# Designs tried in a protein design run: designed miniproteins, single chains, continued (5). Part 19

Each design is a single chain, and the fold is of that chain. pLDDT is the mean over its residues in the fold that is shown.

## One batch from the design tools (miniprotein)

Design m16671
Fold by ESMFold2-Fast:
Structure m16671 (fold): chain A 69 residues (1-69)
Amino acid sequence: SNEEILKEAEELAKKMIEAAKKGDLETANKYGRELRELLEKAPEEAKEEIKKIGDETDRKAVRAILDSS
C-alpha cells in the first residue's frame, strides 16, 4: 500500500540522517540509494510524497555534515 511505502521511505530517511550525523558517508549513501530505488519502483500516486521525503532528507543530511565540520 502507499502507506507502507511511505513508512519505508521515512525509515530509510531516518537511517540516512543518522549515518550522516555519525560521519558515516558510505552508509548514508547506501540508504540514499535505497530511497531513490524505492522512488523509482513506487506507484505514481506515492512518488510526489517520496520526492518530498527525499528532498527534506538530503537537506537534513547536508546540514548534519556541515555541522560536523
Scores: mean pLDDT 84

Design m16672
Fold by ESMFold2-Fast:
Structure m16672 (fold): chain A 61 residues (1-61)
Amino acid sequence: GALEEGKKRAEEGIKKAKNKEEAERAAAQSYLDAATRLGASDEELRELGKYAKELLEKRGW
């Protein structure tokens, strides 16, 4: 679903990022794609945002 695809895109983008700014942009892009292209619900978008934040924190950003 939209949430699973959004999480996958966020995880891959953050893994490929060279710095905090690139990682935050990758997380933001996955969220925007989920909201617009993937048709995610407000609940799915909240969960995706929380997941991306946890990924950034795990990376030390």
Scores: mean pLDDT 82

Design m16673
Fold by ESMFold2-Fast:
Structure m16673 (fold): chain A 60 residues (1-60)
Amino acid sequence: GPLAQERRRVEEAVRLALDEARRRNNGSIDVALLREVAEKVARGLELSADNIKRAVAEAV
């Protein structure tokens, strides 16, 4: 359904953003970087930051 499609888009966007963030930060990921990634993905997809923060936490 639409929610499942949105969830998949969020998970894919989060994965790509995390991979780029790891590359730019020499492989390091912390809580501040996870928050930044979630907020950037939320802005790009025009979605709730809370839903994306959950997806980020589940991906890491």
Scores: mean pLDDT 67

Design m16674
Fold by ESMFold2-Fast:
Structure m16674 (fold): chain A 66 residues (1-66)
Amino acid sequence: DDKIDETFLAVLLTLPLEEAEAILDEQIARLEELLSKATDPELKEKLQRLIERLRAIRDRVVAAKA
């Protein structure tokens, strides 16, 4: 999981900030929609953790490029 996050971050850092933010915001929004529809507790927990991880990646992209 950490290796996937670092690989995704590395790819995002090659893109313009606006494009990287748009990709992350789109993925977060899709996961939030899935979370709102999820009824399985295990799936809800996994989706919440993934959203938190993507938000952390977003913060790192903004800090590195701004």
Scores: mean pLDDT 82

Design m16675
Fold by ESMFold2-Fast:
Structure m16675 (fold): chain A 66 residues (1-66)
Amino acid sequence: SLPNPKELTDRDIELLEQRAKTLEEAKDYKSAAEIYELLSEAYESRGDYEKAEEYRKKAEELKKKA
């Protein structure tokens, strides 16, 4: 179960970004996409709509590879 995107700290976001990158490099595209979707929601909740859309597009791209 993934954490609530509205409850993530800045450190949690940093660690999730690192984890998503590691999963992507391991070709675990489904798990990586789930984390990028969570990151998109977290940035949207913080008003960073540019990063939110960047991660949303990244999640969509990875879902197509899964």
Scores: mean pLDDT 86

Design m16676
Fold by ESMFold2-Fast:
Structure m16676 (fold): chain A 70 residues (1-70)
Amino acid sequence: SEVSKLMREAAENVDRDPEKAIELFKKAYEEQLKKLETLGVDPATLKRRKAFLESEYKAFVEGIKKLAEK
């Protein structure tokens, strides 16, 4: 729910305030990482999910950077 709120706010700020959108997405990403490490998932699943989350976050930031460079 907290992560959901952060992600929704980030999406709504992508065009208007990309810096704020990136910060909100970063907070959501870090909250998701903390929750994953608290959950009792197996190490292989944890590694894969962490890598996926990091890849998604990097792609989001790079997308916004490219939009600003247009």
Scores: mean pLDDT 78

Design m16677
Fold by ESMFold2-Fast:
Structure m16677 (fold): chain A 69 residues (1-69)
Amino acid sequence: SSDIETLRQFAERARAAADRYRAQADALTAQSAVNPVQNGALAAQAQRRADFAEGLYEAATRALEELEA
């Protein structure tokens, strides 16, 4: 169904977003020695966004499992 396809696309986008924010957090953490207060805060924000996106991916994957059962 189109709903299952939409949910799969959403899951893929959520996973991609999580990967991007995780990479951003890692890069900002590596740079924190130069400006620890600002880059630390930005890294923490990116980490929170990554965690949120991972949660969306897990929720979408669970919903797909239930819809395909």
Scores: mean pLDDT 85

Design m16678
Fold by ESMFold2-Fast:
Structure m16678 (fold): chain A 84 residues (1-84)
Amino acid sequence: SLEEAAARTVARALAERAAARGETVSPEALERVARALARLAVAADAGDTAAMAAQAEELRRLREETRDEPLVVEALEAALAQIE
């Protein structure tokens, strides 16, 4: 699906960035964050403001849960800045 393709693209980009910085990101956190970002992108493309608001709330929760993973937090903050 479009969401799955987007999630794979985001996951790969984050993994490559982590490797370049010598940082470790858990595969589970990476998958969860990539999927949330992909859902937001799909909702935005569809103009679904209710779905975008719901995904923004999920991104804020993920940011709190992944506070100790700076690369993940950076990606979540960048996405939130684009919609807030």
Scores: mean pLDDT 81

Design m16680
Fold by ESMFold2-Fast:
Structure m16680 (fold): chain A 75 residues (1-75)
Amino acid sequence: KREELEKKLKEEEERIKENPEDIKSLIMAGQLYLALGDTEKAIEYYKKAIEIAKEKGDEVSVALAEEYLEEAEKK
């Protein structure tokens, strides 16, 4: 339900506030925004995850976040 998704999103946003470079939380926030119908916010979070993952040299997380970004941008 929407309330459950909003609660999970708040928890991920709290994690991002504690660690702004938490790639997993950034991807999760993007997924939760997409599930809530906010495609623009989902795209923002996936792009942030890609940026941070590139800075860390985490090629696996870059590839994962890029796949989510392409899916969100498709239609």
Scores: mean pLDDT 83

Design m16681
Fold by ESMFold2-Fast:
Structure m16681 (fold): chain A 63 residues (1-63)
Amino acid sequence: SEMLEQISKLTKEAVEAIKKGDLETAKKLLEELRELRNRSSGAAKTVAEMAIKEVEELLKKAE
């Protein structure tokens, strides 16, 4: 699924940005994940919502 591949790519990039201390890039990628969630349905929407929660938790711990 193109949508699932895009969600996975953005999630990986957001996590990598957080690990590098680039919180501004991570926040931008988090917003892109939220946009994908809003355009998604079914399983893809659920995966996007889970990815958003994981990135939000990591970002909160990094602050």
Scores: mean pLDDT 85

Design m16682
Fold by ESMFold2-Fast:
Structure m16682 (fold): chain A 81 residues (1-81)
Amino acid sequence: SEKEKQKEEVRERIGEEARRLLERALEAHASDEVIQAVMEEAARLTKEAVARIEAGEPYSKVLEEIERRLREIEERLERAM
C-alpha cells in the first residue's frame, strides 16, 4: 500500500541520517552517552513518523517534521561534541 511505502521511506531516510550523525560522533570520539542519545532520538522519531503516516497525516507534513527533528538532533550533537 502507499502507506507501507511511505513508512519504509521514512525509516530509510531517518536511518541514513542517523548513520551519518553516528559516524561524525564516532570520529569526534563522542561519549557512549552521546551516541546512545542519538540512537534513541532517531528511533523515537521513526516510531512517531510511522504512527503519523498510519493516522493518515499528509506525507509532506510528516517529512517537514522529520527534517526539522533531524536538524535539532544534529545541532544537539554538535553542541555535545
Scores: mean pLDDT 87

Design m16683
Fold by ESMFold2-Fast:
Structure m16683 (fold): chain A 68 residues (1-68)
Amino acid sequence: MLTPEQKAEFKKQMQKAVSKLVESLEKQGKSDDEIDAEVNKVVTQLVQLIENGDVAGFQKLIDQIYKS
């Protein structure tokens, strides 16, 4: 089980990655609906990885967001 401290850290990383994703999609001229769909998809995946304690999977998905 993840500690409260680890959960807080992952939540902060998720929030930063989501903000970067939104900015990237806005810069690409995506509609609000497209941005919302991508954000919801990514947040769902990140939350599942956090709940499962899959640190490696979480870091991989964060890296993919930052490479966009």
Scores: mean pLDDT 80

Design m16684
Fold by ESMFold2-Fast:
Structure m16684 (fold): chain A 86 residues (1-86)
Amino acid sequence: MLTVEASVEKLPSGNYRATMKVTMSEDASQAVVSFVGEDGRIFGVIPLPTSAAEHTAELVSPEPVKSARALVVRGNEVTVKEAEFK
């Protein structure tokens, strides 16, 4: 089972720190997180370890981040989970 939590923080520099925690209950063959802006533009794609554990992706961006999407592949199954930043 895949669970995700996303958070964003505005830094004193004016940049934004966006974080997504991804919890995998089983090993995967591939795991990535994409950070998405207000206009749907992808700011970054960060690969994660594929072991059954909690993994964290982090991105520092000069522009606000709207959401993050985790994509996890296991065998022939693809799971996508999205979280919007509050």
Scores: mean pLDDT 81

Design m16685
Fold by ESMFold2-Fast:
Structure m16685 (fold): chain A 105 residues (1-105)
Amino acid sequence: MIKVTMSGSGEIVPGGSLTLEATFSGFDPLEYKVHWYRKKPGEGEEWIGWIDPKTGKVGLAEEVKGRFTLSAEADLEKKTLYAKLEMKDLEESDKAEYRAEAVKL
């Protein structure tokens, strides 16, 4: 069973920065991409980006390019994938619930 643990919570302050971390365990981390999503009040869930820990390849939604950075690190011995979403130059419109998901390649 894949376990997911989110850490790095805080208030989104306009002009500030915030880092969110997601830890996925119990699987082969190199067989998965990490996708990040957010849901704003009164809106549907929005895709922000994905990262492939095997290749280091990243895709980001146009709305967050230049302000958001994705990174991922695979620990093969512990069968754990660490994913980070670093947010800078925060806007009022960035106030949302954020979610990370491990998706098999």
Scores: mean pLDDT 78

Design m16686
Fold by ESMFold2-Fast:
Structure m16686 (fold): chain A 84 residues (1-84)
Amino acid sequence: SEKAEEAVRVAKEAVRLAGESGDLKLLNRAIGAALRAIGALFEAELAERRGDEEALARAEREAEEAKRYAEEVKKEAEKAIKEK
């Protein structure tokens, strides 16, 4: 699933930036988003292999939510880095 793969890419970037910010709470939130995105990717791959369109749609919704959460953490991390 392209949506799930994109969510993982965004979450990885959020983890990198949160690490650079030095804010442990942002880093923990970024890691949470990454775990959620990875889980959604796994569920999407399993659904695609089974031909389960309902499970795939559910996994893609979870991936989109994880991506939005990761994007918010990324914005907060970028702001924290800029304000140093």
Scores: mean pLDDT 85

Design m16687
Fold by ESMFold2-Fast:
Structure m16687 (fold): chain A 99 residues (1-99)
Amino acid sequence: NLEKIREELLALYQSQRPLTPEEIERLNESFDNTVRLVRESLRNNYENRGLSVDEVTKEIIEGLEAIAKTLGPFGRQAIELLKRLIEEVGREVEAELNK
């Protein structure tokens, strides 16, 4: 789930070099902000455009896969974590919209 993805993101950055406590805090803040923005985007597309969460997440993931092809190993691993974040947020939003 999201906490496992957060831990893997921190581990990925730490594999390049040791992180300071301030850098860890900023990465956690960025992760939380990304989750919020993805969640808001999925809800807004559902409410204003009638697009399913699944349709929007597939479109975003396809775009990320295209970008990943242009990146080195670190960038590709970061994109894989972003894809997993989007898929997990999509699952949570879809469950919330079932009410």
Scores: mean pLDDT 84

Design m16688
Fold by ESMFold2-Fast:
Structure m16688 (fold): chain A 59 residues (1-59)
Amino acid sequence: MEEVREIAREVAEKLREIGDEIQELIDRARKEAGDASGEERFEIFLKLLEEAKKESLAK
């Protein structure tokens, strides 16, 4: 039955949407971190992700 394929397609579209948003945050973290280590870049990314979550919950 193609029902599973339809569900997989919807999930893939939501993942793509989330992926685009995450990629934007990653790009911002890279720009903000500059020449910082990968660990510092990841910490900046987590901070940006946390801020995005709070902004989403506020609206």
Scores: mean pLDDT 72

Design m16689
Fold by ESMFold2-Fast:
Structure m16689 (fold): chain A 78 residues (1-78)
Amino acid sequence: SQALADAIRKLASYALKNPDAPFEEVERAINELAQAASAGDTDAVRKAADRLVELSGPNKEEAQKAGDEAVAQTEALA
């Protein structure tokens, strides 16, 4: 859905903006999140989203909101 895609993009952008996050870890977490969302695996979406929130550094609060939205949108599609 558009709402799920938007939530994933917001979450990814917060992690990508953090200069202290290793790029390879951010890219891996983004790929895991996209794969989990495509599979409709809500538990896997939550795990990948939580990892991206940790990688978001100063933007953790806003990243958490985007992550929670991605989880909720995935659950709504199940």
Scores: mean pLDDT 85

Design m16690
Fold by ESMFold2-Fast:
Parts: structure tokens; sequence; C-alpha cells
Structure m16690 (fold): chain A 79 residues (1-79)
């Protein structure tokens, strides 16, 4: 389940990056919002995960958040 969330978040970020490359700012913002929601849900689930799952999820969240911050900056610059 958590692994599917990571995959979904990564896919949303990739789609947002592709939309931004095409100059479709609105589409990029939609996918960015989806990725942000996935990360928020993952954070809420952390206390309910096993220690091994939590460690893996924390690493994935950190990676996703860094990509989110970079993409947010790029989208704002494109506006």
Amino acid sequence: DIERMVETGERALRLAEEALEKGDIFEAEIYLSMARMIVSVMKLMLPKLSPEEQKRAEEAIRRLEERLRELERRIEEAK
C-alpha cells in the first residue's frame, strides 16, 4: 500500500514535469497538487507503519518533498 503511494507520487511528479516542459502550467499544477496530497497522506500513515516500512517511507517522502520543492519553484517561475 505505502509502496503504491510512493509509485503514484513519483508518477504524478513525472507528469507534472512533462506538463511544465510543454508549457502547460495548469496541468503541471494539477499533478503537483496530486503529488503533494500523496506525500501528506504518507506522513499521516507513518505512525501506523512497521519500523522497516517507516524507514523506507521516510526516505521516499524526503526524496518526493525535494522534487516537489524544485518543481514548485519552476512552476512559479513559469507564471
Scores: mean pLDDT 85

Design m16691
Fold by ESMFold2-Fast:
Structure m16691 (fold): chain A 58 residues (1-58)
Amino acid sequence: SVTIVGFGTRGSSLLSRNRSRGVQTVRVFERDLDRGQQVQKSLSDTPVQVFPGVDPSL
């Protein structure tokens, strides 16, 4: 699994790289919910969980 905080241009690039590595689950922590929803729709074939704000474990 991969955790991404602040899904912008850099977050999108990181996600793309990790998908090529066979990452099966992606957790996205993004304050902009619209961006988080777009990521989830783009990755409908991959389990993606979108959370508002910042990951408290960070």
Scores: mean pLDDT 57

Design m16692
Fold by ESMFold2-Fast:
Structure m16692 (fold): chain A 60 residues (1-60)
Amino acid sequence: SMEEMEKIAEELERELVLEHIETGKTYSKEEFLERLRKRLLEKGYSEEEIDEFIKRLQNS
């Protein structure tokens, strides 16, 4: 579960970096976290699980 969430976060970050390189659009850490939350909700994770994962990402 946490390993899958980490994989999803890594893939999203890679996608945003490539989008930035290709389009020149900037993205904030806040935008990344919003997109990550939405993607994890779509994958069936609960808001509580997502909140704990995001907190871990920001404090690790």
Scores: mean pLDDT 79

Design m16693
Fold by ESMFold2-Fast:
Structure m16693 (fold): chain A 73 residues (1-73)
Amino acid sequence: DERRRRLVRRIVAAYIDAIGLEMQGFKEEAEKVKKLADEAMRLLDQGNYDEAERKVDEAIKLIEEAYKKAGLA
């Protein structure tokens, strides 16, 4: 199941990035990313891959915006 495996990897990466954001002081952004990753994982468990992908994409966008705000993008 290639799609599921890719999605799990992306969700795990989002959790790791959330930890990085929190360590850098972006606590609110980290919490939002973690929430989106949690939602994506739940949707994945339900077999809703399309919505899970959307939630992961939203998490990635937040990570990118946080790094741009920090001057790190």
Scores: mean pLDDT 84

Design m16694
Fold by ESMFold2-Fast:
Parts: C-alpha cells; structure tokens; sequence
Structure m16694 (fold): chain A 65 residues (1-65)
C-alpha cells in the first residue's frame, strides 16, 4: 500500500544518505536524509523519522569539525 511504498523509498534514501556521509558529502547526505524523514512523517513511522534525524545530526557534527 501507500505506507509500505513510502517506507521502502525512505529506506533507500537512508541508505544513500549513509553512503554520502561515508564519502564526506555531508550536504548531500543531509538532503537525502531530510527527504527520508519527510517520507517517514507521511508514513507515520516515528522510528524512520528518528533514523533520518540521527543521520542529519551526524552529518552536521562532522561538518562542524
């Protein structure tokens, strides 16, 4: 259904965000994680939203150092 499709797309965006984070592409990682977080809100999946926020937090911390 719609919820399952949103979760699937968000999971793919989270994997891409983590890959970008490992590559040092912090701005791109934040963009992909933000998209995943939005899909998590639309899917009413709090765990997915928290995972997206964690990637954004990690990217911002690495950019500040």
Amino acid sequence: GRKEELIRRAEELLREAERLLEEGRYDDAIVQASKAGLLGVLAEDEELVRRAQEIIRRAEELMAK
Scores: mean pLDDT 87

Design m16695
Fold by ESMFold2-Fast:
Structure m16695 (fold): chain A 67 residues (1-67)
Amino acid sequence: PLTHFVSYEEIAEYLGLSRSTVSRVFPTLASILSMIRDVEITPTGILSPEPKEEVLEFIGRLYEVLS
């Protein structure tokens, strides 16, 4: 069921952040994501049962709340 892949590069582009900024903040975001969503965190990105667009929107909302 983890059939959709979203790279950290795509997350950086979506959030308007540099890859280095994503690398700094994403361990915290990834921990929260793995607790509340059926996703798998990989070294290169996230595997999700949901389409890429839905995953990016969720990450964007989560980042807004935490920042």
Scores: mean pLDDT 73

Design m16696
Fold by ESMFold2-Fast:
Structure m16696 (fold): chain A 118 residues (1-118)
Amino acid sequence: MEVKASARLELENGEPVVVLEFDKAAIDEARSLPPDHPLRKAIVRALGEAFLEAVKLLVDYYREQGLITPEEAERLLARAQKRIDEAVEKGDIDGIMAAFGETVRELHRLAERRRAAA
């Protein structure tokens, strides 16, 4: 089974929105397989790559807007990569989604603190 997963950044009313496109049928099939199954791991890897690309797009956007420092950007990317890689190795689809969600929440928190300080 071939898995298509992609990420892009769009602006909606001046706010960054990440659009993630993936094959739901492939995800549903992966969930029916054991976590250590090679096909499930391949699907989870494709998802991990798409979610990591989404993180890079968001982090780069917030860095370019001056809402996070280069050091904060590097730290967030390294943490997201590590968590996504760990979830991929475990075949953990929900772990990938959790890692992405945690990174988005931290980005918003850092941006709000910087806006409040300006």
Scores: mean pLDDT 78

Design m16697
Fold by ESMFold2-Fast:
Structure m16697 (fold): chain A 60 residues (1-60)
Amino acid sequence: GSEEEAERVARSVREAALADGASEEAAKQHGEDARRAWLESPTPEEADRRAVAALLRAVG
């Protein structure tokens, strides 16, 4: 996906992690992991799947 889409995904995952009680450092790491997974995904379907997986890891 695009870098703009990756940034939006990273921000959403970071915000979800913070809302779930994660530290700022943990939330930032979850966001960066989601951003990387989105950018490295070969298809939009794989990108969506990896974003959901990152969100689930972030919120426990």
Scores: mean pLDDT 77

Design m16698
Fold by ESMFold2-Fast:
Structure m16698 (fold): chain A 64 residues (1-64)
Amino acid sequence: TATAAAHAAALAARAAAEGDGERASLYSVGQGAMGNNPELGERAGRAAVEGDAERAAKLAFEAA
């Protein structure tokens, strides 16, 4: 669902901003499975693990 995917994306972005790449990656993978564009969800997860919270947030919300 779009709402659940957006919520997971927000959690991933917050975790990335806090420097918790492992938690951000888990949320992004979950978001990809729930959203309409799993490729963007995976890219958001990669950006989060790399510490790029802004990119992670943008990609995650686009995936939702």
Scores: mean pLDDT 62

Design m16699
Fold by ESMFold2-Fast:
Structure m16699 (fold): chain A 99 residues (1-99)
Amino acid sequence: MDQNITRQFSQQLRDLLVSYGISPDDADRIAQYAYDGDVQGAYDLARQAARRSGLSRDTAIRLSRDLGRLARQARDNGAYNVYGGILAAARGIGDGAGV
């Protein structure tokens, strides 16, 4: 059902963030903002998390691209709330890393 799909994409967002060096605590909170459709919260925390993690420009570019692909998959599956949150997180990661 729709809530299961939204939860799946939220979990995939969390796992991508952790795989690129964002802390599990920050990744969990960013994923929760995305799940809730809180695009501003997702952006702000992703920006702060990228700075705290010391993400390189190259790493942030790769992560933002992978997040963009995930966002399109969420949109194509009708998970519009988490779609907006994933896009906001991608922008926050880029801005936090100075991209």
Scores: mean pLDDT 87

Design m16700
Fold by ESMFold2-Fast:
Structure m16700 (fold): chain A 78 residues (1-78)
Amino acid sequence: SEELLRRFEELLRRAGELALRYYETGDEELLREAQRLAEEAAELFREIAATGDEEAVARAKEALGRTLEELEKRLAEL
């Protein structure tokens, strides 16, 4: 479960960085790759939820919230 959380957080981080680079460059391939990583993160979240570990689910939700907040902040500065 810790490994699933770490993989989930890493996919969120990578997807976010690619999305920001897309906004800087206009390169649609970066957007497509960011969307693919986000889809993989969603599948990992479903796996975490399927474990029934409420603490792990809460941590994953917190990581997602923090990632979205940081993306919103960084996009506002572009």
Scores: mean pLDDT 82

Design m16701
Fold by ESMFold2-Fast:
Structure m16701 (fold): chain A 75 residues (1-75)
Amino acid sequence: HMTEEEKKAYLEGKSLLPLTPEEQARFAELNAREKELEDVIKKDPSKRDEAFSEIVDLGVEALKYAVDRVVDVLE
């Protein structure tokens, strides 16, 4: 009972369930911060190692959020 759009989203690593406005805002904040760090690296390559560390931390936070969301939906 998956639509083609839901199947495509799943294959692209997106949730099968629509995100709430609060969840969308949180992921938008994480994406905006990642983009900001990429812009910092582009303008000043000497900050690459510092920015890379923060990007990794953001990725871990997003993964934990995704796991917590799946657990919340299942429980």
Scores: mean pLDDT 64

Design m16702
Fold by ESMFold2-Fast:
Structure m16702 (fold): chain A 106 residues (1-106)
Amino acid sequence: MADFYKELYKNTKSKFWADLAIASYLKQGKYDEAIKLAEEIIKEDPNNADAYVALGRAYLKKGEYEKAIEYFQKALDIDPNNETAKKLLAEAYEKMGRKEEAEKVK
């Protein structure tokens, strides 16, 4: 469960447990919990591209597509080769009907 993985992350500071906690929160529809945990990770490590991807995923699931785009762009500013961020950025553009921008990211 997400809360179990969150506790493992807080006790170990392991990225592995953080990733599992966020993925579990997103799967459960607990988007605000995923946002809060990702923001805590960014506060500890502002260059963590995966935490920005997690923020983008949560906002994408909430239908806040412009915020999702901003966070995926921040992830790509840190890690330009992040294929997950590129894929999700294209999805966010498609959800907004911005097909030309979506094609440029693919």
Scores: mean pLDDT 81

Design m16703
Fold by ESMFold2-Fast:
Structure m16703 (fold): chain A 63 residues (1-63)
Amino acid sequence: MTPEEVRALLSEALGHDFAALSLPPPSEAELRDFVAALREMAAQGTLPPWGRALLARLEELEA
């Protein structure tokens, strides 16, 4: 999964055009840690609604 794909998913999940913000692409380690943190929060039941939507989209993309 590319940093650009993650940025697109964040834009979709949060309703903002994050690509238009010209943010630097996150590193592969940052992407891994971000996805791992979302999955951990989901397992603990602390994942916010936007995070659940984003995680579902990531799982669809990986399938």
Scores: mean pLDDT 65

Design m16704
Fold by ESMFold2-Fast:
Structure m16704 (fold): chain A 78 residues (1-78)
Amino acid sequence: TGAEVAYSSSYVVFRHVLGLSPDQAKKIAQETAEAYRRGGVDAGRQTLRDGALKAGASQDKADAAADAVGTNARVADS
């Protein structure tokens, strides 16, 4: 499902791109998947962008990650 892909993709980004701990990455990935389930791709992207920026990512990196995760989640629901 798109929400599962939003979780998995977000977890990978927060763990391996941003270097967050497993617990932090899991929490933000859960929040992103929940936002996607509640408000669709735009809500998921916004939640991921906010989480990435708060974790210290640049605006460009946060935007790119949000777009990639949102696209993957949407494709999984197609």
Scores: mean pLDDT 80

Design m16705
Fold by ESMFold2-Fast:
Structure m16705 (fold): chain A 88 residues (1-88)
Amino acid sequence: KLRELALELMELAGELSKTPADSKEEAQNKIEAVKHLVEAARYLQRGDIESALQAVDEAIKALEPLKDKLPEIYKRLEEIRRQLEELL
């Protein structure tokens, strides 16, 4: 189950890195979010759910300005966060 969530986070990071950005600020927000998604996946691979949840929260915060442009990615990330909270 943790492995499945880690794979899903890595898939989201890959999808996010391939989405277009309309500005340098959007590109920076995407890069920051991708970094946090990769960190969250690595924490889950180590069984560190608390650190993974914190990294997911940081990714959501970085994507907040883009939520209207990337609603599907944002929604999937919120769902992953919910599943991580259930594992605490």
Scores: mean pLDDT 84

Design m16706
Fold by ESMFold2-Fast:
Structure m16706 (fold): chain A 55 residues (1-55)
Amino acid sequence: MSDEEIIEALVEVAKQLAETTSPETVLALVRALLDREGVPEALKERALARIREAL
């Protein structure tokens, strides 16, 4: 699975979560998940930027 495919999946999940909670909460939850998963910082920053733009 490519980095772009992972980011697209995270953006879609974030949009679904934003239906029931604040954008700030969604961003915090995604950051915590990526930290727990051990995702590289560069990919984490890119994913969070894409989610921020989508919300």
Scores: mean pLDDT 80

Design m16707
Fold by ESMFold2-Fast:
Structure m16707 (fold): chain A 84 residues (1-84)
Amino acid sequence: MAEKKLEEAEKYLREAEEYLKKGDGKKAAEYALKANELAMEALRVAETKEQILRAIGVAIASIGLIFEASKIDEKAGKEALEKA
């Protein structure tokens, strides 16, 4: 169900942002990758334009967070980006 996947994706995205603020690049990259995976799953099952836009937004934001995490932990950021 798209709503549940979007809520989980948004939760992982927020946790990734918090880890990034704490300087934990590895955790930030891991959580951002999980947010991206859930957003892509939500996009595949999205039924409304709002769900599609939310999924795309989370997917884009998660890639941005992986890039920011790579500035703290280059290896973890690169590994997450390759999986996204």
Scores: mean pLDDT 84

